# Designed miniproteins, single chains, part 63

Each design is a single chain, and the fold is of that chain. pLDDT is the mean over its residues in the fold that is shown.

## One batch from the design tools (miniprotein)

Design m2188
Fold by ESMFold2-Fast:
Structure m2188 (fold): chain A 90 residues (1-90)
Amino acid sequence: DDLYNRFMSNVQRVNDRIDRVMDQGRQINNQQVIDRASQIRQQVDSMMTDVNNNPTNVTIIRSNIRNVDLMIGQVDSMYRSLDDVRRRQQ
């Protein structure tokens, strides 16, 4: 299903970004960043459960695609903030 494949592609993209933010958080020993990234991962897991429980509901799948896109934005914002802090410490 094209919608399901799009949703799973977005999930992979956000998980890749979460891993990058978590790696940077560990490198600078920032537990708050690690905790926030873990929280976002839990929200993504909840969205996957919602889609899996509603595999024929186009409205639910499209809503979760938008929600994952918003989370990609949140994780990218976290990454930019971490990169700025790291650069300022040089």
Scores: mean pLDDT 84

Design m2189
Fold by ESMFold2-Fast:
Structure m2189 (fold): chain A 78 residues (1-78)
Amino acid sequence: MAPPDIDEMAERTARFVAEHLAELRAALPAAVAELRAAGQEALADTLEELLRAVEAGDMEKATALAKRWLELAAAAVA
């Protein structure tokens, strides 16, 4: 199967964060703590930056951060 388009996945991820911002904001401290406990500091930092970009309305930056998060997550499971 062809791999999914990472740019489309990043745009979808940024939109998902924007649509679920309040829920993700509430879950963020626990998610970040779990990622840091697992040694995934780059994933934790990128996730925090992604939510800040969405909160600021900077969807271009949010999409770029979502792409970075997806690339880091893929590398972490390889």
Scores: mean pLDDT 80

Design m2190
Fold by ESMFold2-Fast:
Structure m2190 (fold): chain A 81 residues (1-81)
Amino acid sequence: RRVYVVHFEGPLAELVDRVEIDADTGEVRVFGKPEGAEAVRKRIASLPASATVYQKLKAVLDYAREIPGSRARVEDVEVPP
């Protein structure tokens, strides 16, 4: 199963460990502290229902850029079913 994994650096990394977006379904899973996970989920929830996987990735990356000192990187990972 192919998943885009978003990792963070800086202050956001203290609240969010990673975000996983399924390449086929667009399912978003957020791992981290409740405060950080909820903020990311709210950003994704603000997108149209028709939002693509790319648009969801962009929203997460844009959120990281809005937090001073924070950065995000994306890995394309094949995970077992």
Scores: mean pLDDT 80

Design m2191
Fold by ESMFold2-Fast:
Structure m2191 (fold): chain A 80 residues (1-80)
Amino acid sequence: AEREVRRMRTAMEEFKEIVDTGTIQQVKQAADALVRLARRASPEAVRVMIEGLEEMIKKVKDPEKQKILQETLDRIRAIA
């Protein structure tokens, strides 16, 4: 559990970098990978993902990226 949660925090930091610096297509690809990861993750790791996505949505200025993040959050919440 602890190792998985630590790996998930690292994955969320990497995803944040893609959201901040990447193209719309790169954000979509990373978001799809994140949803696949959520389906295999523990409830504790999924909570880390949800918290990270909520924080990113508050800070992102690009409306298209914000929409992708919101859709990703909704998909992950449906798994949780």
Scores: mean pLDDT 85

Design m2192
Fold by ESMFold2-Fast:
Structure m2192 (fold): chain A 69 residues (1-69)
Amino acid sequence: MEEKRKEFLKKLNEISEKLDGSREDVKQALVEGIKLAEKYGLDDFVEMLRYEAKRLGLTDEEIEELLKK
């Protein structure tokens, strides 16, 4: 569990380092983060990142569509 969390956070940080702060890039990074959290079975991070994506204006349907890509 802890090893998976550490690897997930490292990959999430790598995604974050590529961002120039635009809302569209942040939305895309959050979707990538949700995919990674689901891959590692980190339900708490999935919920947190979905909440942040909704705060940036994504709907549940838009999140699901982006996760299928």
Scores: mean pLDDT 74

Design m2193
Fold by ESMFold2-Fast:
Structure m2193 (fold): chain A 78 residues (1-78)
Amino acid sequence: MKELGKELRLLGDEIQIELFRKLLPEKYKPKLEEAEEHLKKAREALKAGDEETFEEHSKKVSEIISELEEELRKLSEE
């Protein structure tokens, strides 16, 4: 159950990143690549049972997703 919850979180983050890649201009590509790198490291940590590293990288992914969501919102309001 705990691992399934973490897997679902990573899957949701991956889907959100792909959506942002389609919707956001090229200038946001470095942020998307940063999010993908943290997602990859979170997934590797989950497989290794490294909860601390998983939480650190998952937090970074969530922070970047929140930043990109705010940027998309600003673009939609202009």
Scores: mean pLDDT 81

Design m2194
Fold by ESMFold2-Fast:
Structure m2194 (fold): chain A 97 residues (1-97)
Amino acid sequence: MLSPEEEAVERALESVLRAQAAEQAGDFMTATYHTLAAIGHLVEAVLTGRQNKDLDHTVNLLEELRARIEATADLANPVVQSLLESVERMIEGLKEE
């Protein structure tokens, strides 16, 4: 059974890939929606990790998410670059706790 943090991270990855596809198709409203959805799922993972005292596990899931985005998405895409930067900032913030 997936943890709530794992479910949130899976939803974040799906939203990243949908944001990329929409941006590449020129559908900027749909790209914006999925970008915001990805950020929302990342925040959900962090807040759930804090409540469950699973911050080390959450950091590991975000590192795995970063690796999966790098393996599956177009790294030259500006939406993907922005979302990868957001993941990195969240990892750094959690390590400061």
Scores: mean pLDDT 84

Design m2195
Fold by ESMFold2-Fast:
Structure m2195 (fold): chain A 69 residues (1-69)
Amino acid sequence: STKELIKKSIDITMEEADKAIEAGDVARLRRLLRTLEQLKNIAKKMNLPEIVEKIDETIRRVREALAAA
């Protein structure tokens, strides 16, 4: 289903964000930040507040990593 595909996409994107943070890959972090913000908007429209919270946490970590670079 569409909901299952969205959850899968979110999990993959968050995993990629964690790897990019570990690697200090600034260019990838900037691209992932845009993707995470898009996924957050989709999750909001689908009324998935628990997923929105997880995405927000990941966005904060990505922004902190970018500020430190």
Scores: mean pLDDT 83

Design m2196
Fold by ESMFold2-Fast:
Structure m2196 (fold): chain A 94 residues (1-94)
Amino acid sequence: MSIAEVLREAAREERELAREYEREGLPVQWVHLHRLAALEYEDMAADESLSEEEARERFKRMRQTLLAQMEALGAPARARERTAALYERHEERL
C-alpha cells in the first residue's frame, strides 16, 4: 500500500470515529479533532511535493501529537482508548 493510500484510509477511519463520537454524545471538541485530522491526512495524501518518507514521518508525528493533546486536555478515557487503538492500526500499515 502506498503512503497516499494509507493516509486516505486513515482519513476515512478518522471520519468514522468522529461520527461514532457524535452519535454517542461525546463533547464536540473531540468530534472536531478527528474531523480535522481526516482533512489533514487527505491534504498530505494529495501533496505531490511530499516524499513518501516525509509523509510517513509527518503522519507518525501527527498521531503522537493528537494522542498527547487528547490526554493533556482531559479527553474521556474511552475516547483516548479508541483513538489509541485506531492509531495502533495505522502504525501496523507503515
Scores: mean pLDDT 84

Design m2197
Fold by ESMFold2-Fast:
Structure m2197 (fold): chain A 53 residues (1-53)
Amino acid sequence: SPREITILQFRILALQSELWFAQRNPNVSPDEIAALQAQLAQTQQQLQQLEQS
């Protein structure tokens, strides 16, 4: 649905922002960065699936 697409787009923007800051924060572990990357990829896959409907 259009609402779900909008929500996923905002989630992707939030995750991209979090990842950008995490990569530049020396207190963030590589495991935390990997988790954010995985979550971003999963959310992008969900968005792609909905947009192909």
Scores: mean pLDDT 85

Design m2198
Fold by ESMFold2-Fast:
Structure m2198 (fold): chain A 115 residues (1-115)
Amino acid sequence: SELSKLAKILKDFINENYNGDIEKFIEDLQTVYSLDKKWEEIPEEVKETLEALANSKLLENHAILVALGLVSTDETVFNYIVSLLEKISPEVAEYVKSLRPLSPLEALKKFLSLA
């Protein structure tokens, strides 16, 4: 499935760049993209980067956008990222929404288990 392909790409990325340290990967994403902040506090450049990831033809960029959705804590930020994922794949967007009740760590681990 498309989900398993994106999960494998992300798993390989985390293993290569973080030695499998999922918690550090989450911390870095939340810090770099300000995803622990309210929508109004997120820099415009970050919002432009999210749009660029969605408009990319590279699956690696789509895998990162899925991770950003799963680790976002603000509802408005989450809904914005989901709207971008819906433009890529409604299946991927619905899956990310289904994991929202989980913590970022639990959601990301569950997604990576699809690889």
Scores: mean pLDDT 88

Design m2199
Fold by ESMFold2-Fast:
Structure m2199 (fold): chain A 83 residues (1-83)
Amino acid sequence: MRAEAEEILNLRGQEQQDKLRNADDKLLEEYFRVFVERVRQRLAEEEDPWERENLATMALMFATVMKDEESAAYFAALANEVA
């Protein structure tokens, strides 16, 4: 569920890892989807090249896991803009 995915996104360290380990496939898919969309929105407003690269790299990993080739290509291009 979207609310549960957002809750996990707000956790850090071991607690986040424990939630992800215990999540079913449906919740994991929703988590990846929400993360990728939030990164797209953040990148539109982010001016720090280092933060942009970090956000794009994380979104690229999730898009790759989800087999979303279009999003993966988009984020790969953004991650390389600071190199």
Scores: mean pLDDT 70

Design m2200
Fold by ESMFold2-Fast:
Structure m2200 (fold): chain A 113 residues (1-113)
Amino acid sequence: MEPLSPEARERLAERVREILKKHGELTDEEIDSIVARIREENVLDLARLHRLGASPETLREIGRVAGEIVIEEKATLRFELPDPSTPEGDAVGQAFGDGLVEARREAERRKAA
């Protein structure tokens, strides 16, 4: 399966930037570093987002947006996750995964309509 196109990476990067600015947990420089990796590497660095102080709610919203775009584009996006053997790493994986599940349910609902 193809990685996200440059256009799709830009759409994802902008939506992730909007979520991060809305929650106000990261500095503008930190947000820029996260979105640069999406644009340049097709990578969503969730481990770094967690280290920079992104909440489970923020990670869930990011998961939903990433899932929506990946489903629409029928493409792949690489996720860098923290160590799932830690309680903190497991919580990050759960929050992001919940967002992905929400995106999938919404896509299924739209197909049924």
Scores: mean pLDDT 83

Design m2201
Fold by ESMFold2-Fast:
Parts: C-alpha cells; sequence; structure tokens
Structure m2201 (fold): chain A 74 residues (1-74)
C-alpha cells in the first residue's frame, strides 16, 4: 500500500540522518554499531506487525542506506 511505502521511505530517511549525526559525533565505527542495533529493534517491531519477510526486506534496505551514508562520509 502507499501508506506502507511512505512509512518505509521515511524510515530510510530517518536512518540516513541518524547515522550521519552519529558518525559526526562519535565516528564511523560507533555509528555503524549503533545503527545496526537500531535496525535490529525496528526489524522486531516490523515483524510483529507486518511479518518476517517484510521485516527482513526493510532491515536489508536500512542496512544498505546506513552503509551508503557512511561511505559518503569517508
Amino acid sequence: SMELEEKREKMVESFRKLTRELAESSGIEAARAASEALIRQEREVLEKTYGREFAEEVARELREAVEETLREME
């Protein structure tokens, strides 16, 4: 649905912003670790509401966005 797609897009944007802020304040490695922990939490929440397959797809997209953001800061 459009609503679910919008939520996913906003989540990706939020993770990019948070990862950037964490990297600026604490360094790239700390930002990677913190972002991964947050992705695991989001995956658990999404799995309860939307199921495992959707949760794993979103977690993968979030990890990709985090790594792209960190790469741009190197």
Scores: mean pLDDT 86

Design m2202
Fold by ESMFold2-Fast:
Structure m2202 (fold): chain A 88 residues (1-88)
Amino acid sequence: GLSEDLRALFAELRAQAQAALQRVQDVLSTIPDPSPALKAAGQAVVDTAQRLLDAIETRSPLPVLEEAKKAFEAAVKAFDAAVAEQLA
């Protein structure tokens, strides 16, 4: 039902946020001299993941949750790009 779908969606978003936070920590711990761009992109993932988790926990209005999700997805994409640039 709808409540099961929403529960599954929130669980998936929490899992994605937690996985992204762990990946940022792992990447920044592994690279001895991360660029300012990589550090900034990692911080953006941390900030947007925390905001997304807060929006889920506080049952924020759908537009706020959607905006938090979009910001988080954009930050993850930018972080992946910064990682690729750092490894070149």
Scores: mean pLDDT 85

Design m2203
Fold by ESMFold2-Fast:
Structure m2203 (fold): chain A 62 residues (1-62)
Amino acid sequence: LEEKIKQYEKDKEISRKLKEYGEELIKSGKNPYTGLMMVMAGEVGIEVSERLAKKYRELLEK
């Protein structure tokens, strides 16, 4: 359970960095399409990772 929680926290961190890289690409104007795709993927990754981490934390608390 703890190992799964740590895995999803790491996945969330990766997704946050993906979003940040995408935002930087949009801001710089170098690759706005790629940047937008990375931001969207990062946002979905954060949401999914948070949801899964929360589910496993609830299981650990019981």
Scores: mean pLDDT 80

Design m2204
Fold by ESMFold2-Fast:
Structure m2204 (fold): chain A 80 residues (1-80)
Amino acid sequence: DAEAAARAAAEAVLRAVRRAVEEGDLERARRIVEEGREQVEAARAAIPSLPEEERAAAEAAVRAGERAVEEAEELVRRAE
């Protein structure tokens, strides 16, 4: 399930950022957030090119990624 895989990937990114923040490595945390944002933007841009039957799952994946990036940014902001 592509949506479940995307959710798992988003959770993994969030866990990686939490770990970096807990270790005091804010530079690594910011890098992970930047990479995540870039990947979400690329995925969102690709949606119009997908077959219609794949778009709903892709949109759900992008939403999961956007939420994870936003939560990760807030973790970094509060740790600064």
Scores: mean pLDDT 81

Design m2205
Fold by ESMFold2-Fast:
Structure m2205 (fold): chain A 120 residues (1-120)
Amino acid sequence: SPELERGTRLLVEGARAFEEGDYEKAAKLSNEAYELFKDVDPYLAGVAYYLSGVAYMKLGDYEKAAENFEKAARLFREVDPDHPLAAEAYRLISEAYKKLGDEEKFERYQKEADEVEARA
């Protein structure tokens, strides 16, 4: 579909921006890619949120990072309840909350990751 082709191109450009250290551009392009994937491909929509989340981690916006990883984990679990990228997203949510000083959410998301990994 045209949405899939355009979204994939934006996601690739976002990943390139991330590798070049342009984290704001990476987050923006990943968000634009999500809008194209959201009704077409839940896996690619999840990948778009995941890339946006890692970009926000690099920017020090840990609250935005956690939000994006939570959305990514939900989308990956729609594809497969035990999806490895959902476990990875939960680990990154946990790290973001540790940076925010939220020890309760740090521990909660560590356990979510452990549970997904144990079922895989």
Scores: mean pLDDT 90

Design m2206
Fold by ESMFold2-Fast:
Structure m2206 (fold): chain A 60 residues (1-60)
Amino acid sequence: SGGGAMGPTGVSLGSALGVRLGISNTDAIHRLGTLQGRYAEEEGLGGIDAALRGASELLK
């Protein structure tokens, strides 16, 4: 859980990103949160869509 769209789905996504990136879940969630905020502001995406966009960018 956390700010708006970072509910259980965001935490689960952060865990998957942490494994993929070889970092802690907390660090993955922080990186995801930064990109989520950026895409929400720049592209006007809803929180979940912005989080998925950020996750996609991190998984490149």
Scores: mean pLDDT 69

Design m2207
Fold by ESMFold2-Fast:
Structure m2207 (fold): chain A 80 residues (1-80)
Amino acid sequence: DALEEEARAEFARLDRDGDGVIDLTDPEEREAFKALAVRLGLVSDGSDAALQALLGRIDVDQDGVIDWAEFRAAYLAART
């Protein structure tokens, strides 16, 4: 599936340290994720409030990291 491969490529790009999750406490990963979320229309702007609202929907573990399953669900919802 082209969308699955797109999502995996974007996830790998955001996962800068290669640990298999997107760590939002890392400023570089956090800003890259914000830019992607705006581009995909998941948030209306790059504000911290908009990011927090998005994280409440996709970070179901509330641990400050986004795993592949959470990212994939959000990406496919935005792209489909």
Scores: mean pLDDT 72

Design m2208
Fold by ESMFold2-Fast:
Structure m2208 (fold): chain A 92 residues (1-92)
Amino acid sequence: KKEEIEKGLKELNKVLERYKQGAPLRELFDELIKVLEKYPNIPISALDLASVARLALNLGDFETAKRILEVGEKLFPDSPALKKVREELEKA
């Protein structure tokens, strides 16, 4: 389990490094979702996922916001933060 968490954090850090290099946000969102799907035990919070989903929603990327929420809701089924962003997406 520890080695898988370390691999997940390394892949997450690669996404952050590409963000610093000016990669397109849409591409970074796709890479983030793939990391979260491959490494579901990575120590990421429901609040962090809600913030990323809201950022995608504010940029008009409803499909990416939906995909992030689907991953977040599987990891944190009863999160109030994720529920609020889901309600915002459904009203948009």
Scores: mean pLDDT 77

Design m2209
Fold by ESMFold2-Fast:
Structure m2209 (fold): chain A 75 residues (1-75)
Amino acid sequence: MSEEELWKEVNRSLAIMVAALAKRLYPEAKEAATRLIDAVNAGDFDGARKAADEMEKLGMKTSADIVRKLLDELE
């Protein structure tokens, strides 16, 4: 694995981890967090950004901002 591929894998794992923690701690975020995880796993970065926007609307602005930064590193 190249350093570049490893960096992308780490950023993808961090985005999924943030969403998984949100899903576990905030039941209201479960659907948005699940869509984020599914979109990231599918390489659907537009879908992932929309899911992050849904998380922000639920009051999870800091988590949404972190996910958006991680998604920027994957594109």
Scores: mean pLDDT 78

Design m2210
Fold by ESMFold2-Fast:
Structure m2210 (fold): chain A 88 residues (1-88)
Amino acid sequence: SVAELVREFIAEVRALLAASPDGRIPVEDLFALYVQYVRRLKGREPSEAEKAAIRAMLNVLAKDGVTLSAEEVDALLEYLESLRESIS
């Protein structure tokens, strides 16, 4: 289900954060994970418009435009968990 894929995505994002020596995740790593999950969910590549939209969102969240801190990641994950609950 979409809700289970969102839960799994959240778990993988938390794992990336935990594996980071400096407690930060590159925007490009989160973007790559997003693309992987859209492929699993839809059985297709995300459109260029979908990729542009998520990249813009991640860049806004990343105050330096390149990496997300633990605090910024937690805010993103709380938002995604809220969306998962509303879809269920």
Scores: mean pLDDT 76

Design m2211
Fold by ESMFold2-Fast:
Structure m2211 (fold): chain A 81 residues (1-81)
Amino acid sequence: SSLVDRGNELYEEGLSAYYQGKGEEFERKIEESIRLLEEGDQLMAAGVLSDLGLMYRVDYGDTEKAKELFERARELALKSR
């Protein structure tokens, strides 16, 4: 739960950075959040990756990056079974 708590905190900080236009801080915090959540809760990590995929598709039109994130989310969701 400590890893999940830290992962969630970093995810919230990352989203805050994203809405403030701090792209590099967003990417660093989200990547670390996903790493911690992958260790503590793979299904939650998959959810975070899916949310990020939607952001890249909707806000940046980056369909290739969104596809990568969705594929990573799918793999983690399957491993959480």
Scores: mean pLDDT 81

Design m2212
Fold by ESMFold2-Fast:
Structure m2212 (fold): chain A 85 residues (1-85)
Amino acid sequence: SDIEKADKEVEEKLSAFRETLESLRKSHPEYAELIAALLQGLDRAQQQLEQARKQLSDAEYLKVADRFISLLDEEMEELKKLIEG
């Protein structure tokens, strides 16, 4: 279903983002505090998305999930630019 596909994409992108942040923390321990704050932010965002899933219709949830996925893609692209620059 569209919902199942969206849920999988969210989980995959969140996992990839967390992996990138954890890798950065290992290579740059000086950023440990900033990275910990970002990881906490992702945990809170995931919790809010889970709460939205309980409160919204499937159609409304899909719109929220699509926006969240787009934001994760944008933030990951910016993070990669900072690492590669």
Scores: mean pLDDT 82

Design m2213
Fold by ESMFold2-Fast:
Structure m2213 (fold): chain A 70 residues (1-70)
Amino acid sequence: MERVTRAAVEAVRALVELGARDVEVDLHPDRIEIHASVDELTPELEERMREIARRLEEDTGLPVRLHLRV
């Protein structure tokens, strides 16, 4: 649990550093869901944010769903 929480906190920090706002994380027993707002979504920004989600998935072994809102 602590390891999952730490990985999620680091993912949130990385998303905020990329310009994400209103980042919300829902930890479920079988998945992690992240909701984030961005002012503008470019293909490059989306790829970087999806990479953060992929790393979190690798670190936790849980599927990560990233929901991006403009």
Scores: mean pLDDT 82

Design m2214
Fold by ESMFold2-Fast:
Structure m2214 (fold): chain A 108 residues (1-108)
Amino acid sequence: EELQKILEELEEIIEELLEITREILRKAPKEKVKELIGIILQLIGDQIDLKLLKKEKDEEKIKKKLKKILKRLKDIAEYLLKLTDDPEIKKKLKEIIEKIEKLLEKLE
């Protein structure tokens, strides 16, 4: 029950980070394009991992994998926060970081 809610919230966070990364990419200088494409590919990989995790029945394995994905997403959000000067995007990224920290707390 609680793990299912965390999986749904995590799916939403990845979707939001993909949208934000694409928005930053549209405005990015040439030297940042490769890094931002790399982040998009990593987020797509995390979406695939999450779909596979929905088929897992071992609660302990689910918790361990969720913690790894959440920590990676936090690192991505913190990196994007340093990369952008857009105050609206900064606000959204800070809200995402807070959501990730709350989910990590729920996983004990």
Scores: mean pLDDT 86

Design m2215
Fold by ESMFold2-Fast:
Structure m2215 (fold): chain A 74 residues (1-74)
Amino acid sequence: SEIDRINAEVLAIHDEISALRNEIGEIRRRLRTATGDERDALNARLAEIERELERKESELDKKVAELNRKRSQY
């Protein structure tokens, strides 16, 4: 059903968000000992992942709203 499809999409976005949060955690752990060019590269990657996480969280909010709207129709 369409509800099952949207629910699967919501679960997929949750998995993507979890993966991004795990990567942020790993980068933060590495940043505790990193210096110089490695530290700069890790900070740049962290900023990119944080922006992607914000986009994914926004996408999740929209998909959850769509799912709730569709559930109200059935």
Scores: mean pLDDT 87

Design m2216
Fold by ESMFold2-Fast:
Structure m2216 (fold): chain A 86 residues (1-86)
Amino acid sequence: AVTAELHLTQLESGNDLVTVSLYRADPSLTVTALLRSLSTGEIKEVGTLTSARAALFQLTVPPEDSYALLLQTPGEEPKEVGRVYR
């Protein structure tokens, strides 16, 4: 099982910062974190957790959007685990 936290922060530049915190008890599987725009449906890769139990990823995104966090393991479709709203 993977525990995920997702936060959205407005930056001084006018862009938003998405912060993704991941934890897993079993580090044997690769986990890829993806963000889906709720306005457009576009999916972007945030990062991949290969051997660590915990990771923190940050992604600068355009303002005025909301996002779903998807987690993908090898051989499985991405699963939504959380959302953040602007």
Scores: mean pLDDT 81

Design m2217
Fold by ESMFold2-Fast:
Structure m2217 (fold): chain A 100 residues (1-100)
Amino acid sequence: MDTLEETLDLKAGETRTVEVLGVTQDSPEVRVVVTANAAPGVKVTAKVLDVRTETPSTEVVGEPVTVNGSTTGTATVSFRSLDGSPGVMRVTVEFTATNL
């Protein structure tokens, strides 16, 4: 399984929505990990708003996983190609940075 990582920085009090494109290349399965970082003492909350398969042979593997934390929040979505052709998935994630 390949891992595609996207990282963004948030200011305290900021809410940002990000869309990440994942494509299966050398591996039939890809894990997309979107990470938002904030200043120390700022809580980051991640919400997966949408998971969209762009090709008909693409399947989401399991449930999206979100981790909220002090300073860092993450969203993880895995997908696979069912027929060995390149699979394409778009993940839309909302991050909110709140001062504690």
Scores: mean pLDDT 80

Design m2218
Fold by ESMFold2-Fast:
Structure m2218 (fold): chain A 80 residues (1-80)
Amino acid sequence: TRDRFDALFKEIDKLIKELKEAVEKGDYEKAKKILEEIDRLIGEGVELIGTLPPDAAAEYAARLLARKDEANDLWKKIHD
């Protein structure tokens, strides 16, 4: 479980970095595709959270939400 979340967060963090690059370059189409992939991985994280006891679920949900918020803030800069 921990190793699966560590791998998932590492992949999301990589995509957030790529999203930031696409936003800085004004590449709307690339930013949109990266955001869609981030949303897919967040969905996988939500499914994994559903398999955890409540205390662990709360911790990983907070970490996942932080990444979702960062991705949404980056998207807002190019979408607005």
Scores: mean pLDDT 84

Design m2219
Fold by ESMFold2-Fast:
Structure m2219 (fold): chain A 99 residues (1-99)
Amino acid sequence: GYNPLFEGTGLSEEQKRAFAEELAPLIPPSHIGIVGALEKLGIKVEPTPNPSTTITRADLERAGAAVGLSEEQLELIRERLKKMAENMKKMGLTEVTVE
């Protein structure tokens, strides 16, 4: 099925799930767009008392390396995460930054 975070990235279903598992602890549960993309893969985002409002480049590089993503695949995902974060900010729903 369609997943806005991974569409056209060339990742296998296994790589998508593994990357989503690495990403989930970094995502505030209020970030409905990214949470929805992870839930489509069966990955639940757990509430944390002090979730980070910034997903750093280092966080994404570490997650990508753990899953064996290419630099090109990781950059495509990063651009999509950044766009999803910007859209949420424009709607006034949450303040999340992606580096």
Scores: mean pLDDT 73

Design m2220
Fold by ESMFold2-Fast:
Structure m2220 (fold): chain A 98 residues (1-98)
Amino acid sequence: MTKEEFIKYVEEELKRVQEESDRLIKRANELAKKTGTEEAQKLANQAIRDYGLARAYFNKAVEKAKEDIEEAEKFLEKGRSYLQKARDYVEQLEKLAS
């Protein structure tokens, strides 16, 4: 992959994460409110926090992609880890709300 292709890839991934986080944070808040339990609110709060961390790391990956691909890949991996944790919390919340 060229540096230019990598930068474009990371920017597209950030956009996707921003769109997903906006949608699923809204859904998590709605599910927690409908369920009305402390457990549901904790799951929503964990999802919101980990989506926030994913976005932060994907933003850092975009910044570093212009300077250092290896550092950018490190931030991308960290962002993906938090993205997966956030998704898992939303899934747990949906099962609890069902």
Scores: mean pLDDT 88

Design m2221
Fold by ESMFold2-Fast:
Formats: C-alpha cells, sequence, structure tokens
Structure m2221 (fold): chain A 95 residues (1-95)
C-alpha cells in the first residue's frame, strides 16, 4: 500500500493510473490513500486531477465514504472540462 501511494506522485501518468486502480481494488478502506488522492486534486495536470476524482468516487462508493462529496463538488467548477466530467461521474457513483 505504501508503495502504491508513492506511485501516485510518479511523473509518469501510466504509473499513477495503475497505482490508483490497484488502490480501488484493496479490500479495506485506507485513509492514507484517500488523503493522497485528495492532494492530487490540486495537481497542475488536469489528467491527474481527473484520475484522482474518479478514484475517490470509486472508493467513496465502495466504502460508503460520503465525506469526499464536498471536495468533489468543488471540482465541478474546475477550469478543465475533463476534470468537471470526472467529478460528475464520481458524484453519481457515491450519491
Amino acid sequence: VKELIEQLFDPNLNVVREAAEKLTELPEFNAEAVRALIGLLNDPNPEVRALAALTLGELGAKFGQKDVIPTLEKLLSDPSEIVRKAAKEALKKIE
């Protein structure tokens, strides 16, 4: 798990994507992974922000973690269309 969280900050998007996917496959809720993903919502790369939003949506739905809803709602106003679309998809999975 620690290695997957470290990979979320890799400069290679394919590494970040694989790490995010593996984190959603964990059988138990991991608060450290959720905190790392919330941090990525402020990344300068819109593809990273979109991936983090979708991953948080999946984790929120899987573990009943509705605390991420206000954070995802802020992304509905993100300057990038891909991020706004990801936030809408994430919210649909949780709500």
Scores: mean pLDDT 79

